Designed miniproteins, single chains, continued (4). Designs and how they scored, part 66

Each design is a single chain, and the fold is of that chain. pLDDT is the mean over its residues in the fold that is shown.

## One batch from the design tools (miniprotein)

Design m14418
Fold by ESMFold2-Fast:
Structure m14418 (fold): chain A 62 residues (1-62)
Amino acid sequence: MTKVSKQELLKLIGEILSLIGDIFDLRLQLQKNPNDQALKQQLESLETQLAQKVAFLQNVEI
């Protein structure tokens, strides 16, 4: 487990919320253009970043 400060935890949560917003916007765009490979790649990249941050959060001790 990784020990983090309260400040670092809050920063990580903020980054996760920001990524969720970006993913939501890209999913809305992809709903309108379902065969857009560039949008699919951008969405996949952001979802990977979100998964990495969530995995880090799960291994954090306060």
Scores: mean pLDDT 80

Design m14419
Fold by ESMFold2-Fast:
Structure m14419 (fold): chain A 89 residues (1-89)
Amino acid sequence: MEEAEKHFKEGLALMGQGKYEEAREHLEKALELDPENAQAWLNLGEVYALMEKYEEALEYVEKALELEPDNLGAKATKEAIEEKLKEKE
């Protein structure tokens, strides 16, 4: 769907600009339109991790892994978030 792709692309661009709250809004809209976009779930998790919301970040990365269990990038991101959660205590 063109609208879902548009929100996904805008979310990635905003993430690259450090505009994490705006990136989150666009990625959430992309996922409302296309909930099977594993890449969007992974990127939403990355945005939440950059905002230091590690519990929510982990949930979104786990959704990406439910869709693509062999996604090495998602597995690596999950491990990084789990380490941050241990550090926060």
Scores: mean pLDDT 84

Design m14420
Fold by ESMFold2-Fast:
Structure m14420 (fold): chain A 56 residues (1-56)
Amino acid sequence: FDEVYEKLSEEQKKEIKELKEKAKNPNLTEKDVKEIQEKMAELVEKIYEEEDLSNK
């Protein structure tokens, strides 16, 4: 994941960083954490699709 992170555009890096910081907030509910994780997973999938042109 860290190696993939360095290949990201600066905008994608900022978005991931913001999601990571929100996920570290102890005041989040379990639902909030799950939504952050799902959004993070979608972003990671888009990165892999750009590199390997994954099947849609």
Scores: mean pLDDT 68

Design m14421
Fold by ESMFold2-Fast:
Structure m14421 (fold): chain A 72 residues (1-72)
Amino acid sequence: SHIEALERGIEVAESLGLSDKELAQLYNALGRAYFEAGDYETSIKFYEKALALDPDNQEAKANLAEAKAKLA
């Protein structure tokens, strides 16, 4: 499925030594996929991973705030 494809893509990207910024984009995409599936707790974890790799990622910041609002 889409989530499985993204998880596999991240594993391959990490093995190839992609940059923190590139890995952050993949984690942000995985967070969005979990958000669309209604799994807000898991989406938050992946948005936090994206921000740990790229703290200035505005899309991940906005997505994290939206996911947290769903649990408030």
Scores: mean pLDDT 85

Design m14422
Fold by ESMFold2-Fast:
Structure m14422 (fold): chain A 84 residues (1-84)
Amino acid sequence: AVRLPGGALHEVSVYRGVPGRLELVERVRIHAPSAAAALRLAAERLGLPLDGAEAEEADGVVSMGVGEPGGAPGYVLEARLAPA
């Protein structure tokens, strides 16, 4: 684990829709101690409740789905270390 004072810049991509039809609606750059922390900060900024959502990590990307499958369009957030 890399510990940096004040964390690192992360890019959080916010998608809206269902799997297979996700549309990028916003990208936010956030200084955070981890990709998961950056994702939670982005969700808080957007007013999205994460209390029941679980983050998944693969290939350096942390992702989290918010919303009911098959219902109204949900959100998918992906956080990763920002490119230099």
Scores: mean pLDDT 70

Design m14423
Fold by ESMFold2-Fast:
Structure m14423 (fold): chain A 70 residues (1-70)
Amino acid sequence: MEELKKELIEEALKVYEEELQKGKSKQEAINRALFLASKRARELVEKGEITEDQAVSILNEVATTLFEKE
């Protein structure tokens, strides 16, 4: 669980940085990173890798990390 949380946070941060490099605003970069993290978490739940409650916990951590960048 904790390893998956770290992986999703790092993936979200990478997406955020890539969007900024493309000239997107910080808000657009955050929105894109959160969208992709949500999609990834949903796929993990569908595959049985994590529970829905774990997905919510991970997405809350991702959001907190990204909003600290705003």
Scores: mean pLDDT 81

Design m14424
Fold by ESMFold2-Fast:
Structure m14424 (fold): chain A 80 residues (1-80)
Amino acid sequence: MSKEEIFAESSIALMRMVRGITKIMAKNGKISEEVAKEIIEKIDKTIEELERLVKEGKATAEEVREKTKELIKWVNEKAE
């Protein structure tokens, strides 16, 4: 695997962890089921896009980092 692929896979693993935390927050009533669904859908879309970039050989460290940053920012804003 390339260094860029390893970085993308590590970022995807982090996103999957955030997805799991979102489910736990919904179960504990900290966020609504609606908000949790939106967050999970956004995470799944971002993972799909990163997996596509890896498959196409277009996964740069900058692009993976920026997409991960955008997702974390969006999730934090939505969970509020």
Scores: mean pLDDT 79

Design m14425
Fold by ESMFold2-Fast:
Structure m14425 (fold): chain A 78 residues (1-78)
Amino acid sequence: MLEERLREVRRELEERLEELRRKGDERAAASVEASLADEEALQRMVAERVGREYLKTHSLEEAKEIADKVLRELRERA
């Protein structure tokens, strides 16, 4: 479920942003905030995660194909 993967990535980035703000790491916080505002960056992060999971049981070529397919599907839904 690609929507669930997007929610997971967004939630992790939101948690990291909160922690960075608490630490006063303004530069790192700004970077995470920019990623959260960039829908294409979020979509790429989801595709990379799916590709990495696929690499555990499939070839590098197959992992690249599935990552590309996931990225296309996310862009089509947005």
Scores: mean pLDDT 78

Design m14426
Fold by ESMFold2-Fast:
Structure m14426 (fold): chain A 101 residues (1-101)
Amino acid sequence: GKLVDLKATISADGRSVGFEGKAIGAKPGAYGVRLYNEKGELIGTGPAYVDENGNVRGAIQAKKPVKPGKYKVELYEADEMDADRPTGKLIAEGEAEVTEA
């Protein structure tokens, strides 16, 4: 699937990112999310939800302060996110422009 129209905002402390957008090809439900920088490094993970209208929203907890820029968001099956390395199926992906609050 695809994540489109992604809007992402950094928290005041730089430690979390809230995002919203559209999930095309994802079923409604709970998901896990990963955030990658332009170098392909994993920045953080968190929960996400897709509603019945295909709207997605989520919050990512970062391992280090997040800077504004282009990031990749990947949406995974939520039940597989309980481990340090989520093993769930990749459901959808997209690019987000991450901005300060």
Scores: mean pLDDT 78

Design m14427
Fold by ESMFold2-Fast:
Structure m14427 (fold): chain A 71 residues (1-71)
Amino acid sequence: GPPADGAEGDPETLAELEKRAREFGESIKGKPDLEVLDEVSRFVAEVYREHGLSKQVVVRLANIAIEAAEK
């Protein structure tokens, strides 16, 4: 499962970031695919800098945002 140990593995923080990713994806819904990818890329880069997340978590957040933007 995902790491749950220490400051970067807090379940509450991860749940909040997943919610932010979904809400961000919904906010960019209706944009062209390339623009969606650019916006998501910027979003996950900012989150990575703010929280020091693992690559696996960053990729997961990107996928959540893209999925939300396409539904």
Scores: mean pLDDT 75

Design m14428
Fold by ESMFold2-Fast:
Structure m14428 (fold): chain A 66 residues (1-66)
Amino acid sequence: MEAEEKLRKAREYLEKAKEALKAGNEVGAVIFLREARRYAEEAIRLGDEEIKKEAEEILKEVEELE
Protein backbone atom coordinates (compact mmCIF):
# COMPACT_ATOMS: atom_id res chain seq x y z
CA MET A 1 0.00 0.00 0.00
CA GLU A 2 1.15 3.57 -0.68
CA ALA A 3 1.10 4.55 3.01
CA GLU A 4 3.19 1.50 3.99
CA GLU A 5 5.73 2.40 1.29
CA LYS A 6 5.99 5.95 2.68
CA LEU A 7 6.46 4.55 6.20
CA ARG A 8 9.21 2.20 4.96
CA LYS A 9 11.03 5.09 3.24
CA ALA A 10 10.70 7.24 6.37
CA ARG A 11 12.41 4.47 8.40
CA GLU A 12 15.11 4.04 5.74
CA TYR A 13 15.99 7.75 5.70
CA LEU A 14 15.91 7.96 9.52
CA GLU A 15 18.53 5.18 9.68
CA LYS A 16 20.64 6.95 7.03
CA ALA A 17 20.42 10.16 9.09
CA LYS A 18 21.60 8.33 12.24
CA GLU A 19 24.60 6.89 10.36
CA ALA A 20 25.43 10.31 8.89
CA LEU A 21 25.35 11.83 12.40
CA LYS A 22 27.67 9.10 13.72
CA ALA A 23 30.09 9.85 10.86
CA GLY A 24 30.04 13.62 11.55
CA ASN A 25 28.32 14.31 8.22
CA GLU A 26 25.98 17.11 9.33
CA VAL A 27 24.98 18.09 5.75
CA GLY A 28 24.00 14.52 4.90
CA ALA A 29 22.14 14.16 8.21
CA VAL A 30 20.06 17.30 7.50
CA ILE A 31 19.09 15.99 4.06
CA PHE A 32 18.17 12.51 5.35
CA LEU A 33 16.19 13.93 8.31
CA ARG A 34 14.26 16.15 5.87
CA GLU A 35 13.37 13.13 3.70
CA ALA A 36 12.44 11.03 6.77
CA ARG A 37 10.14 13.82 8.02
CA ARG A 38 8.52 14.24 4.58
CA TYR A 39 7.79 10.53 4.14
CA ALA A 40 6.53 10.18 7.73
CA GLU A 41 4.15 13.12 7.22
CA GLU A 42 2.86 11.54 3.98
CA ALA A 43 2.36 8.22 5.81
CA ILE A 44 0.31 10.04 8.47
CA ARG A 45 -1.80 11.70 5.75
CA LEU A 46 -2.44 8.49 3.77
CA GLY A 47 -2.39 5.76 6.42
CA ASP A 48 -4.75 4.17 8.88
CA GLU A 49 -4.39 4.55 12.68
CA GLU A 50 -1.69 1.85 12.89
CA ILE A 51 0.47 3.48 10.20
CA LYS A 52 -0.12 6.94 11.70
CA LYS A 53 1.13 5.73 15.10
CA GLU A 54 4.33 4.28 13.59
CA ALA A 55 4.91 7.41 11.47
CA GLU A 56 4.39 9.68 14.51
CA GLU A 57 7.08 7.69 16.36
CA ILE A 58 9.45 8.27 13.43
CA LEU A 59 8.66 12.02 13.45
CA LYS A 60 9.41 12.10 17.19
CA GLU A 61 12.85 10.52 16.59
CA VAL A 62 13.53 12.97 13.73
CA GLU A 63 12.69 15.91 16.03
CA GLU A 64 14.94 14.48 18.78
CA LEU A 65 17.88 14.29 16.33
CA GLU A 66 17.36 17.88 15.05
Scores: mean pLDDT 83

Design m14429
Fold by ESMFold2-Fast:
Structure m14429 (fold): chain A 60 residues (1-60)
Amino acid sequence: KAANRAAALALGAEVARIREEHADDPAQMEKLIAEVSARYLRQHPGAIAFASPTVVTAVE
């Protein structure tokens, strides 16, 4: 759980950064969030079940 939590926190920080940069373009924002999610899942396999569709929904 510690590794999954660290991955989730890092993903959240990246999502917040993307949100700030692309606040006026939700389509680009969602696309970039999907890209960083895939990257974090590669580096943090334990987080795979969490990050996928839940990240897109949670960012709403």
Scores: mean pLDDT 63

Design m14430
Fold by ESMFold2-Fast:
Order: C-alpha cells, then structure tokens, then sequence
Structure m14430 (fold): chain A 80 residues (1-80)
C-alpha cells in the first residue's frame, strides 16, 4: 500500500506541473501528457481502493484523477 501511495503522490505532483504548463502554454502534446498521467493516477488509485475500500483519500484521488482525464480529453478535442 505504501508503494502505491508514494507512486500516486509522485504522479500527482507531475500532473499538477503539467496542468500549470497547459494553463500557461496550451498544446495538444501537454494535454496528452496530462491525460496519460491522470490515467496512471486513476489506475493506482483504483488498486488502492480495491485493497482498502474504506480509504477515503484513495477514493477522492480516484475521483479527482478520473475528472482530470475527462478535462484533458476536452482540451485535446479543442486543440486537435
């Protein structure tokens, strides 16, 4: 569980940096990278929820990551 949590935190930091970059300099490439990071976070968060369904932090992370994937998809459509 600790390894999954550490991975999620690292990916979340990377996704935050990409989101800030995308806001400053919008591009399809950056939006695609953000989407990939968000999908990876969602995957890790789902595994965490499967291991401990009562982990509120993991559930909130999953919801946030899934939302980020949808937002990135909309940005890719806008700039593609």
Amino acid sequence: MEELRRRAEELAREATALAEELAENPSVETAEELKRKAEEIARVAREMVELDPEDEEARRLLEAAEGAVEQAKKLIEKYS
Scores: mean pLDDT 79

Design m14431
Fold by ESMFold2-Fast:
Structure m14431 (fold): chain A 60 residues (1-60)
Amino acid sequence: SLEELEREIERLLEEIMRLLDEQRAAEAAGDDETVRRLSEEIDRLVERLTELVEELQKLR
């Protein structure tokens, strides 16, 4: 449903924001391994977010 898609989009946005904050902290600390892991996780969540946004646009 439209409401389910909107809720999942909001959840993913919140998770992405948290991971971006963690990535910035790791960058400041020079922890390249953690930065790489977080970047890969963020990329996967962004891909899922893009799919859900496209689905939402088709329903509107």
Scores: mean pLDDT 85

Design m14432
Fold by ESMFold2-Fast:
Structure m14432 (fold): chain A 68 residues (1-68)
Amino acid sequence: SAHDALEEISRLAGEAFANVDDVAKMEELLKKIRELYEKNKDKLTPFQREVVERIIARLEAELAAAKA
């Protein structure tokens, strides 16, 4: 369900934020989050899509900072 997808995305995001210094792990988790989002975005409300997109953007920023 859409709710199950959001719960899994939240779990993966939490794991990524717990490991911000591990570039390889963050890249793997971000990839999984993006795949889940693409597979489920048609089932999400506009608000839910915005929340996921903000999570992705924050992780992309953390990853960019870790690579700097």
Scores: mean pLDDT 85

Design m14433
Fold by ESMFold2-Fast:
Formats: structure tokens, sequence, C-alpha cells
Structure m14433 (fold): chain A 80 residues (1-80)
């Protein structure tokens, strides 16, 4: 359905956003910009939370990507 297609597209966009935010946060930490890194980690966490609300629409590959992004976010959180 159109509704299911919109949910799938939304999940994909949010998952991509979470990935980008985690990568940017890691780069900011490398540069010693701890406060900026925290803001990007907070943004990634919100994207992850929204993707979790759409969990039933995720393929196994998308679920694995979500789990990898979460693991990376938690590792970076431990550094701030």
Amino acid sequence: SLEDAVKLATAAILLAGAYVNVRVAERQLERGRVELAQKYLDAAEEDIRQVESLADYLSPAARARLDAIRARLEALRARV
C-alpha cells in the first residue's frame, strides 16, 4: 500500500540520517569537538528511536544496519 511504502521510505531516510550523524560525531571527536559530537550523537539517537518505531517494516539487512549503527553510537557515547 501507499501507507506501507511511505513507512518503508521514512525508515530508510531515518536510518541513513542516523548513519551520517554517527559518522559526523566520530569525526568531531577526532577533532576534539566534544560538545558538537554530543549534539550529533543526540540527533542519531533520535533517528534510531524513530526507526525502532518502524521495526516491523525493516528487512533483515536494514535491522542489521540499525544494530551496527546503535553499537557504534554506544561506543562513541562512552568517549564523551
Scores: mean pLDDT 88

Design m14434
Fold by ESMFold2-Fast:
Formats: sequence, structure tokens, C-alpha cells
Structure m14434 (fold): chain A 74 residues (1-74)
Amino acid sequence: SPEFERLQKEAQRIVMEIHKLISTLPPDKAQQFSDQLGAIVQRFVDAYRAQDLEGMRESVKELKKLLEEIKKAA
């Protein structure tokens, strides 16, 4: 499915950007955001394994929201 592949690539891109930003943060904030990222990634992986496109879309929305929160904290 083109949508399945698109969501996988989009999630990977956002996760890489989040990792880059987390590396610039103080340890306490880095740990908090890393924990949040881990929870979202787990939900994405679960949806991916189930081929649940809606679950993948929701997880990508959560990744985008987390990225914006981290940008405000940076």
C-alpha cells in the first residue's frame, strides 16, 4: 500500500528529527521527551504490525505534536 509506505517513511523522518532535537536539551527534558517518544513509537509499531492505517496516522499525528512541543522547549 502506498499509504502504508508513506506513513512509515514519514514516521521515520519525524523520529530522526526528534532525536536530533532531544540531543540538544538538558538531561531532565531529554529523558521526559525520550519517554514520550518511546510510547508513541511503540503504538506506531503495534499499528504497523497490525497493518492498521488509522492507528499509524494517529501515531504520526502524536509524533508531530511531540516534535512541536520539543521545538518550544529547545
Scores: mean pLDDT 88

Design m14435
Fold by ESMFold2-Fast:
Structure m14435 (fold): chain A 61 residues (1-61)
Amino acid sequence: AALSGEEILREATELLTKVENDPSASEEEKVEVFKKALEIKEAVEQGDLEKAKALLEEMKA
């Protein structure tokens, strides 16, 4: 489905919040998820929604 930049950022933020609230997640995993969220944000800011969607799917996997 086509996602707007705002929807992509919202889903990335929700995934970040979920990982931050997961007591079983390691610090390494939290850092990795945070880096993915930053890459998604940069892609959205550049208007590269295809890259942002691909990164979001990697983050959900």
Scores: mean pLDDT 79

Design m14436
Fold by ESMFold2-Fast:
Structure m14436 (fold): chain A 119 residues (1-119)
Amino acid sequence: AVTLTESGGGTFAEGGSITLTGKVSGVDFSAHSVAWFSQAPGAEPVLLAYISADGSFTAYDPRVAGRFTISRDNAASTATLNMNNLQVSDTATYYLALAPDGSGTFDHWGAGTQVTVTA
């Protein structure tokens, strides 16, 4: 079975920095592109950050560009999202998602980790 586990969530102060980590097992991680999605209550998931299977290409939503950095370690089967200069509007559940390389379909999703940012 494919398992995705996010960690690093919690309650944080505005202006702070955190790192979310996603651990992947049961699939060839190096054959999958990775994205971090955020989801506010009652909303659809929003793609915040993307990294290609080989790590050569990254893309960011304009709301987080320059503040968030996505990275991956194929040997460890991990992906990270470094979140700098936290804003109250970053309060959401964050999900790691995988797509087969070259597809746009994210068919594996983690259970999510909650991030709350307070003023």
Scores: mean pLDDT 89

Design m14437
Fold by ESMFold2-Fast:
Structure m14437 (fold): chain A 109 residues (1-109)
Amino acid sequence: RGLELAARGKYDEAIAVYEEEIAKDPKNARAWAYLAMIYAMRGKLKEAIEYAEKAIELDPKNALAWAALAFVYLMGGDLEKAREYAQKALELDPNNVLAKSVLAQIEVQ
């Protein structure tokens, strides 16, 4: 639901979905990771980094959290950090679609 809203450009509605999830369970690393991605898509990179780092602190083995941090750095133009964190996500989950997408985007830049 939240990612579908973001895909449609409804960022405020997508943010509200994940903020509600976090209000109910502040340890939901997945919700923090998705919130980070939406903030990055809005160009709010500082907050996006903080939310992705929060996801990693809550669940350091969650490949999505590392992939989200890689996505944030890709949006910010830090290709070396984006590559590093995407590779970390793939070490945890070799099939992580987001991490593979980040690496593919770096290869065309």
Scores: mean pLDDT 85

Design m14438
Fold by ESMFold2-Fast:
Structure m14438 (fold): chain A 84 residues (1-84)
Amino acid sequence: MKERKEILEEYRKEIEKLLKEGKLSGGEAEMLYDTLEALESREDLSPEEVRKILEEEIKRALAYTEEKKKEEEKKKEEERKKKE
């Protein structure tokens, strides 16, 4: 049977893997770990609700990290154009 603890452990491993692969920044990983701790304390949430929250937060963090990388690339391109 799917337990809240099992879901939290699964997503903790996923966050660690994404951080090691450079797909998450340290700051985004910290926010996700804080979310895991908060959800571990929320006995009123079902395992399904916990999974949905974690999926949404990870997807958001990945999108935000990717968006920030694109912004950094654009800033470097603008800086090059200003120096030329």
Scores: mean pLDDT 75

Design m14439
Fold by ESMFold2-Fast:
Structure m14439 (fold): chain A 60 residues (1-60)
Amino acid sequence: SAREKALELLRELGELLLKTGEPKEEVDENFQAEVERLEKASEEEVEELRDIYELSLERA
């Protein structure tokens, strides 16, 4: 599903941030906040978030 894909991309983004030297506590906190956002999001909002995460990974 789009929601599962967004969650996978979010995990990849978190791993990338850790590799670039971001503190683990901040990465974990931001990840949890985004997971909560995804859980509350409509299907349309989930697709938008997925696209944002894909672009973030592509630009890294």
Scores: mean pLDDT 80

Design m14440
Fold by ESMFold2-Fast:
Formats: C-alpha cells, sequence, structure tokens
Structure m14440 (fold): chain A 79 residues (1-79)
C-alpha cells in the first residue's frame, strides 16, 4: 500500500515536473515555479513513504532538483 502510494506520488510529481519545464520554455515563470514546488512536495512525500533506501535517495535528489528549478524560475521572472 505505502509503496504503491509512493509510486503514484512519484509519477504525479514527474508529470508536474514536465509541465513545469514546458511552462518555463514558454516563458511562464510564475506557473513553472508553482509546478516545480508542487513536484518537489510530492517527491518529498513519496520519499517518506518508501522503504527502499535507493528509491528514497533518488526521490530526495529529484525533490532538491525541483526546488532549485522553482527558485530559478522565481528569479528569472524578474529578468
Amino acid sequence: EKEEEAERLSKEADELYDQGVKAHEAGDFDTAAELFRKAAELYEQASELTDDPEKRRELSIKAVAARILAVGAEVEKWL
């Protein structure tokens, strides 16, 4: 159950991350920042639910990457 939930959240986070990338490419930095933040939150939740240390590490790295992209988009909107 928990592993299935972690997988579902990870997949949802991947979809939000992809949407964030597309928004960023379109110059919609506010939307990109929001989507990357949501993706990071879901990756963090998935990381907490999984008992697999390798999967937890991967999800944590993805969460950090999404956080960095969210901050970057937030800064870029002022350019």
Scores: mean pLDDT 86

Design m14441
Fold by ESMFold2-Fast:
Structure m14441 (fold): chain A 63 residues (1-63)
Amino acid sequence: LSGSGLSDISPLANLTNLKVLSLSSNQISDISPLANLTNLKVLDLSNNQISDVSPLANLTNLE
């Protein structure tokens, strides 16, 4: 999903089986939909408009 012009990632909130997600080079500012993706091992959020990373605090499987 990198470089896709995404700003709303709410549809990803139910994809709890995701292990790898790349969202780089989008227009995302709200990552709260990622808070329940506890199976994520690899996450790339580079080149977005994110200022609050607190939703990632419970993603204990991130490498």
Scores: mean pLDDT 78

Design m14442
Fold by ESMFold2-Fast:
Structure m14442 (fold): chain A 67 residues (1-67)
Amino acid sequence: SKAREEVLKLIQKAMSAGLEGDTEKANKYLEEAKKIAEEAGSETLLQAVKNTAKQLRSLGVEVPEEL
């Protein structure tokens, strides 16, 4: 689906930004991915975004709790 493709691309961008130390971009991509997952009504995609946020936090990236 289009929503799945967009969310997965944004997750990849968020991970890349986080690994490069760009916390602002990482969070922007996660917020966009979350919005698309919520609008699509996909619990699976929303969980993928949340799992990515947890992974970024484990790497020392500051990610808001609502993500």
Scores: mean pLDDT 87

Design m14443
Fold by ESMFold2-Fast:
Structure m14443 (fold): chain A 67 residues (1-67)
Amino acid sequence: MIELTDEQAEEIAKKVKELGEKAEELKESNPEEAEKLLEEGLKLIAELAKVPEEVLKELEKKKEELE
């Protein structure tokens, strides 16, 4: 597996969290764009395979709420 530096891992985890929060905000005004942000976050997580399970569950739950 590709090994990330601690700083890179933290930056990516922060981006994933920001994508999830922004998607939640956009869910009411633009659900299609919110869904795209959640998909982007999930794809980033899949490539890293090191994100905490809690973050994965939060993103999946938000995607399900969008349909």
Scores: mean pLDDT 67

Design m14444
Fold by ESMFold2-Fast:
Structure m14444 (fold): chain A 55 residues (1-55)
Amino acid sequence: SMMDQLTREVQELVDEGNRLNDEAAAETDPERRRELLRRVEEVSEQVRRLMEQLE
């Protein structure tokens, strides 16, 4: 069903965001950390857009 597909996509994006957050937390170089956090924000925006389709 479409709901199952959307749930899978959201879960995959959440998992990616969690991995990037973990990498950012372990990163000591501020420039590298900023790049990782930027990617986290991009993933978070994708999750929000997909969740809006579930209203």
Scores: mean pLDDT 83

Design m14445
Fold by ESMFold2-Fast:
Structure m14445 (fold): chain A 88 residues (1-88)
Amino acid sequence: AKDDYTKGNVYYMLGNLDLAIEYYEKAIEKDPNNADAYLNLGEVLYRLGKYEEAKEYYEKAIELDPNNEQAKTNLGKVLEALGKLEEA
């Protein structure tokens, strides 16, 4: 739902990543086609260093909205981070 998505955004802006995840997951549960909720959940996971999980959510955001340039940019960043970890 849009209300849960908005709450996710508020908690993300406040730096409360656990509550941001909770409300983005609720938004996805109510509206599985909310590409922006997948994108923002991926960004929270990226900030937590959960790069493999962030990648999956960015890929889902692109699947739902193939014109989402931000999701494509973020997927590139997470792939770079994963490549650097494999080379280390």
Scores: mean pLDDT 84

Design m14446
Fold by ESMFold2-Fast:
Structure m14446 (fold): chain A 104 residues (1-104)
Amino acid sequence: AVREAEELVRRAREAYRQGDYDKAIELANQALSLDPNNPGAYLVRGRAYYAKGDLDKAREYFEKAVELTGESNPEALFNLSRVYYALGDDEKAKEYEELALKSM
């Protein structure tokens, strides 16, 4: 299950790179059905929703990725910071940016 989830996350990232955000979301959902606590699946799902302009969903999925990795994954923390800047919440954006820098 974990290995199959990792392969689905890799394919989701590839779909995202090609601009196929709906396919990226579909593949990430399949990965989460096999491994519901996969941070990589939440990250690519959040990035796809961000690219589609759904900032609320992007925030939810990046928050879940941060929860699953703790404050130790700079990619998850930087993505969450970026969403808060896009939402106009500069205070939270700076908080998560500082956490990301400390996790490096």
Scores: mean pLDDT 87

Design m14447
Fold by ESMFold2-Fast:
Structure m14447 (fold): chain A 99 residues (1-99)
Amino acid sequence: DREKVFQEADIAVAELAGLVALRTGDYESAIKYFEKAIELAEEGSEERALAELNLGKALLKAGKYEEAIKYYERAIELADPDSPLAKEAKKLLEEAKKK
């Protein structure tokens, strides 16, 4: 569908903007971009799982450990258990719980 193609492009742009903001230390902007990616992503999609994981990373960097844990757990639930995404989310969840 044409609308789905436009949404997927918008999700990719939001994800990239979020990753750039995260890398440059602009955690407030990173959070907003990843929240936008979640809003645009279809429920249960791999794109949503990735956006949830990246939002967790941004929240952790912003010192919001409890919120980061919630989003890592959601990313694990949405991702395929054997995927690289699920493995990364599980590792990050263990690291966040040590805070």
Scores: mean pLDDT 80

Design m14448
Fold by ESMFold2-Fast:
Structure m14448 (fold): chain A 90 residues (1-90)
Amino acid sequence: SLYEEVIKKDPNDAGAWALLSREYLRQNKPVEAAEYMRKALELDPNNPVVKYLLSTPVPESYDLEAEKELAKKMLELDPNSLAAKAILAE
């Protein structure tokens, strides 16, 4: 997945771990989703991107345009977000 590739490049990108959690939640894998979100919060418990993603509902079906709008907001909160830049490059 895109987010797993981002994590391989930067394993400290808390936003990427939170996005991977959302991806697994959409796949009906709540245990793995919870583990990835815990990783995001362990890396940066006050990360504004992670807090934003936690407050944003996970859509049942994937929508690239909605994901790009999410990424734009992430980039406003963290201009160096590799995960946000990766989504916007799609």
Scores: mean pLDDT 82

Design m14449
Fold by ESMFold2-Fast:
Structure m14449 (fold): chain A 55 residues (1-55)
Amino acid sequence: SPLDEELARLEEEIQRLSAELQRLLADPTASPEDIAAVQAELQRLADRRQALLDS
């Protein structure tokens, strides 16, 4: 279904950004602003995923 396809895409994007966050957190030269931006995007995707599951 379109809902299942969107959920799968969100899960893939969450996995990709989670890996990016881990990379940034392991980098002592990483910008706190870049870390915050990735965390904010992950929260946005998590909220969207939850909204779809609550439907």
Scores: mean pLDDT 87

Design m14450
Fold by ESMFold2-Fast:
Structure m14450 (fold): chain A 62 residues (1-62)
Amino acid sequence: SVEEIAALVKAAEEAIKAGDLATARAYAEQVQKLTGVDAEELLALLKEGRGTEAGVLAILRA
């Protein structure tokens, strides 16, 4: 669902903010499995502070 995808993207963003890259990657990989969006692309956007763009990309591909 859109809500699940948005929650996973937000969880990945919070993990990056906390410095927990392993947890962030796990959430990004879950998004990739649900949407087909590359986990590395999502992580790159989130690391650049482009969380809104990452969320929109994931939702549009769901």
Scores: mean pLDDT 82

Design m14451
Fold by ESMFold2-Fast:
Structure m14451 (fold): chain A 69 residues (1-69)
Amino acid sequence: SAEAEAYYEKGLEALRQGRLKEAVEYFKKAIEIDPNLKKARDALIKLLEQVPPLPEEETKKLIEELKSK
């Protein structure tokens, strides 16, 4: 989906600018629009595992949800 890919690109731009919470939200939007957009899911998992911008408990729950498919 072009819309899902647009949100994925916005997520990458937010990452480049150090806006980690915004990057999470953009990647979540991309996955919500297209759950099969693997690159958005992979990018979000990598972000949460390498540089988690969320509390540890919230980060663990989100990673579990993303990997449970």
Scores: mean pLDDT 79

Design m14452
Fold by ESMFold2-Fast:
Structure m14452 (fold): chain A 67 residues (1-67)
Amino acid sequence: MEEEIEKKIKEFREELAKIGNDPSLTIDERLQKAKEIAKKYGIPDELIEKARSLVELERIFEEYLKK
């Protein structure tokens, strides 16, 4: 349960790292792609739109899954 949630959080962090290190993407494109991934994981749009950075999106993702 918590262990599975932690694994999903780690997997999401790895996806964010890949997006953040992609030199072909702009800062806005990176955040947009990360938000799309979070949405696919079932995070509500109202929470996703509050994220202003990849770090904030990661926190929102973690908080939602642990809720």
Scores: mean pLDDT 77

Design m14453
Fold by ESMFold2-Fast:
Structure m14453 (fold): chain A 55 residues (1-55)
Amino acid sequence: SRRDELIARAGELFERAKQQGNVELALEVIDLLARADELSDAEFERRVRELEKRL
């Protein structure tokens, strides 16, 4: 599903943030995942894209 793809993408972002030592970004990804059920797929995707730009 679209949601499963976005969750997987957020998980990949979390792993990359950890590998780079970007603790702030990693924590923001955790917060996004914790709020996933509160967001539409479009809003979740938008937020994932914004966080990916910070890698």
Scores: mean pLDDT 86

Design m14454
Fold by ESMFold2-Fast:
Structure m14454 (fold): chain A 80 residues (1-80)
Amino acid sequence: SAAAELAEKAKKALEEGDYRSAAIYATAAAIVLVGEIIEGRTEVAEPALEYLLKGIKAFDEGDIEKAKEYFEKAAKAARE
């Protein structure tokens, strides 16, 4: 899943301290998941998007460990 790969890349970027790449990958994952919801793949994409948005909120609040945890959960949910 493209969304799962992007969420994993966002987590890895946070682990490496590359916050710009983390923001780009997380945003790309959100766009992909919104597209999947529009296409009717709601059962998988909607839980993944909820986790991703929680990760983005944690990242914005400076909680890097919580952001990594939610991006991992988003990637897992996006893998079906």
Scores: mean pLDDT 86

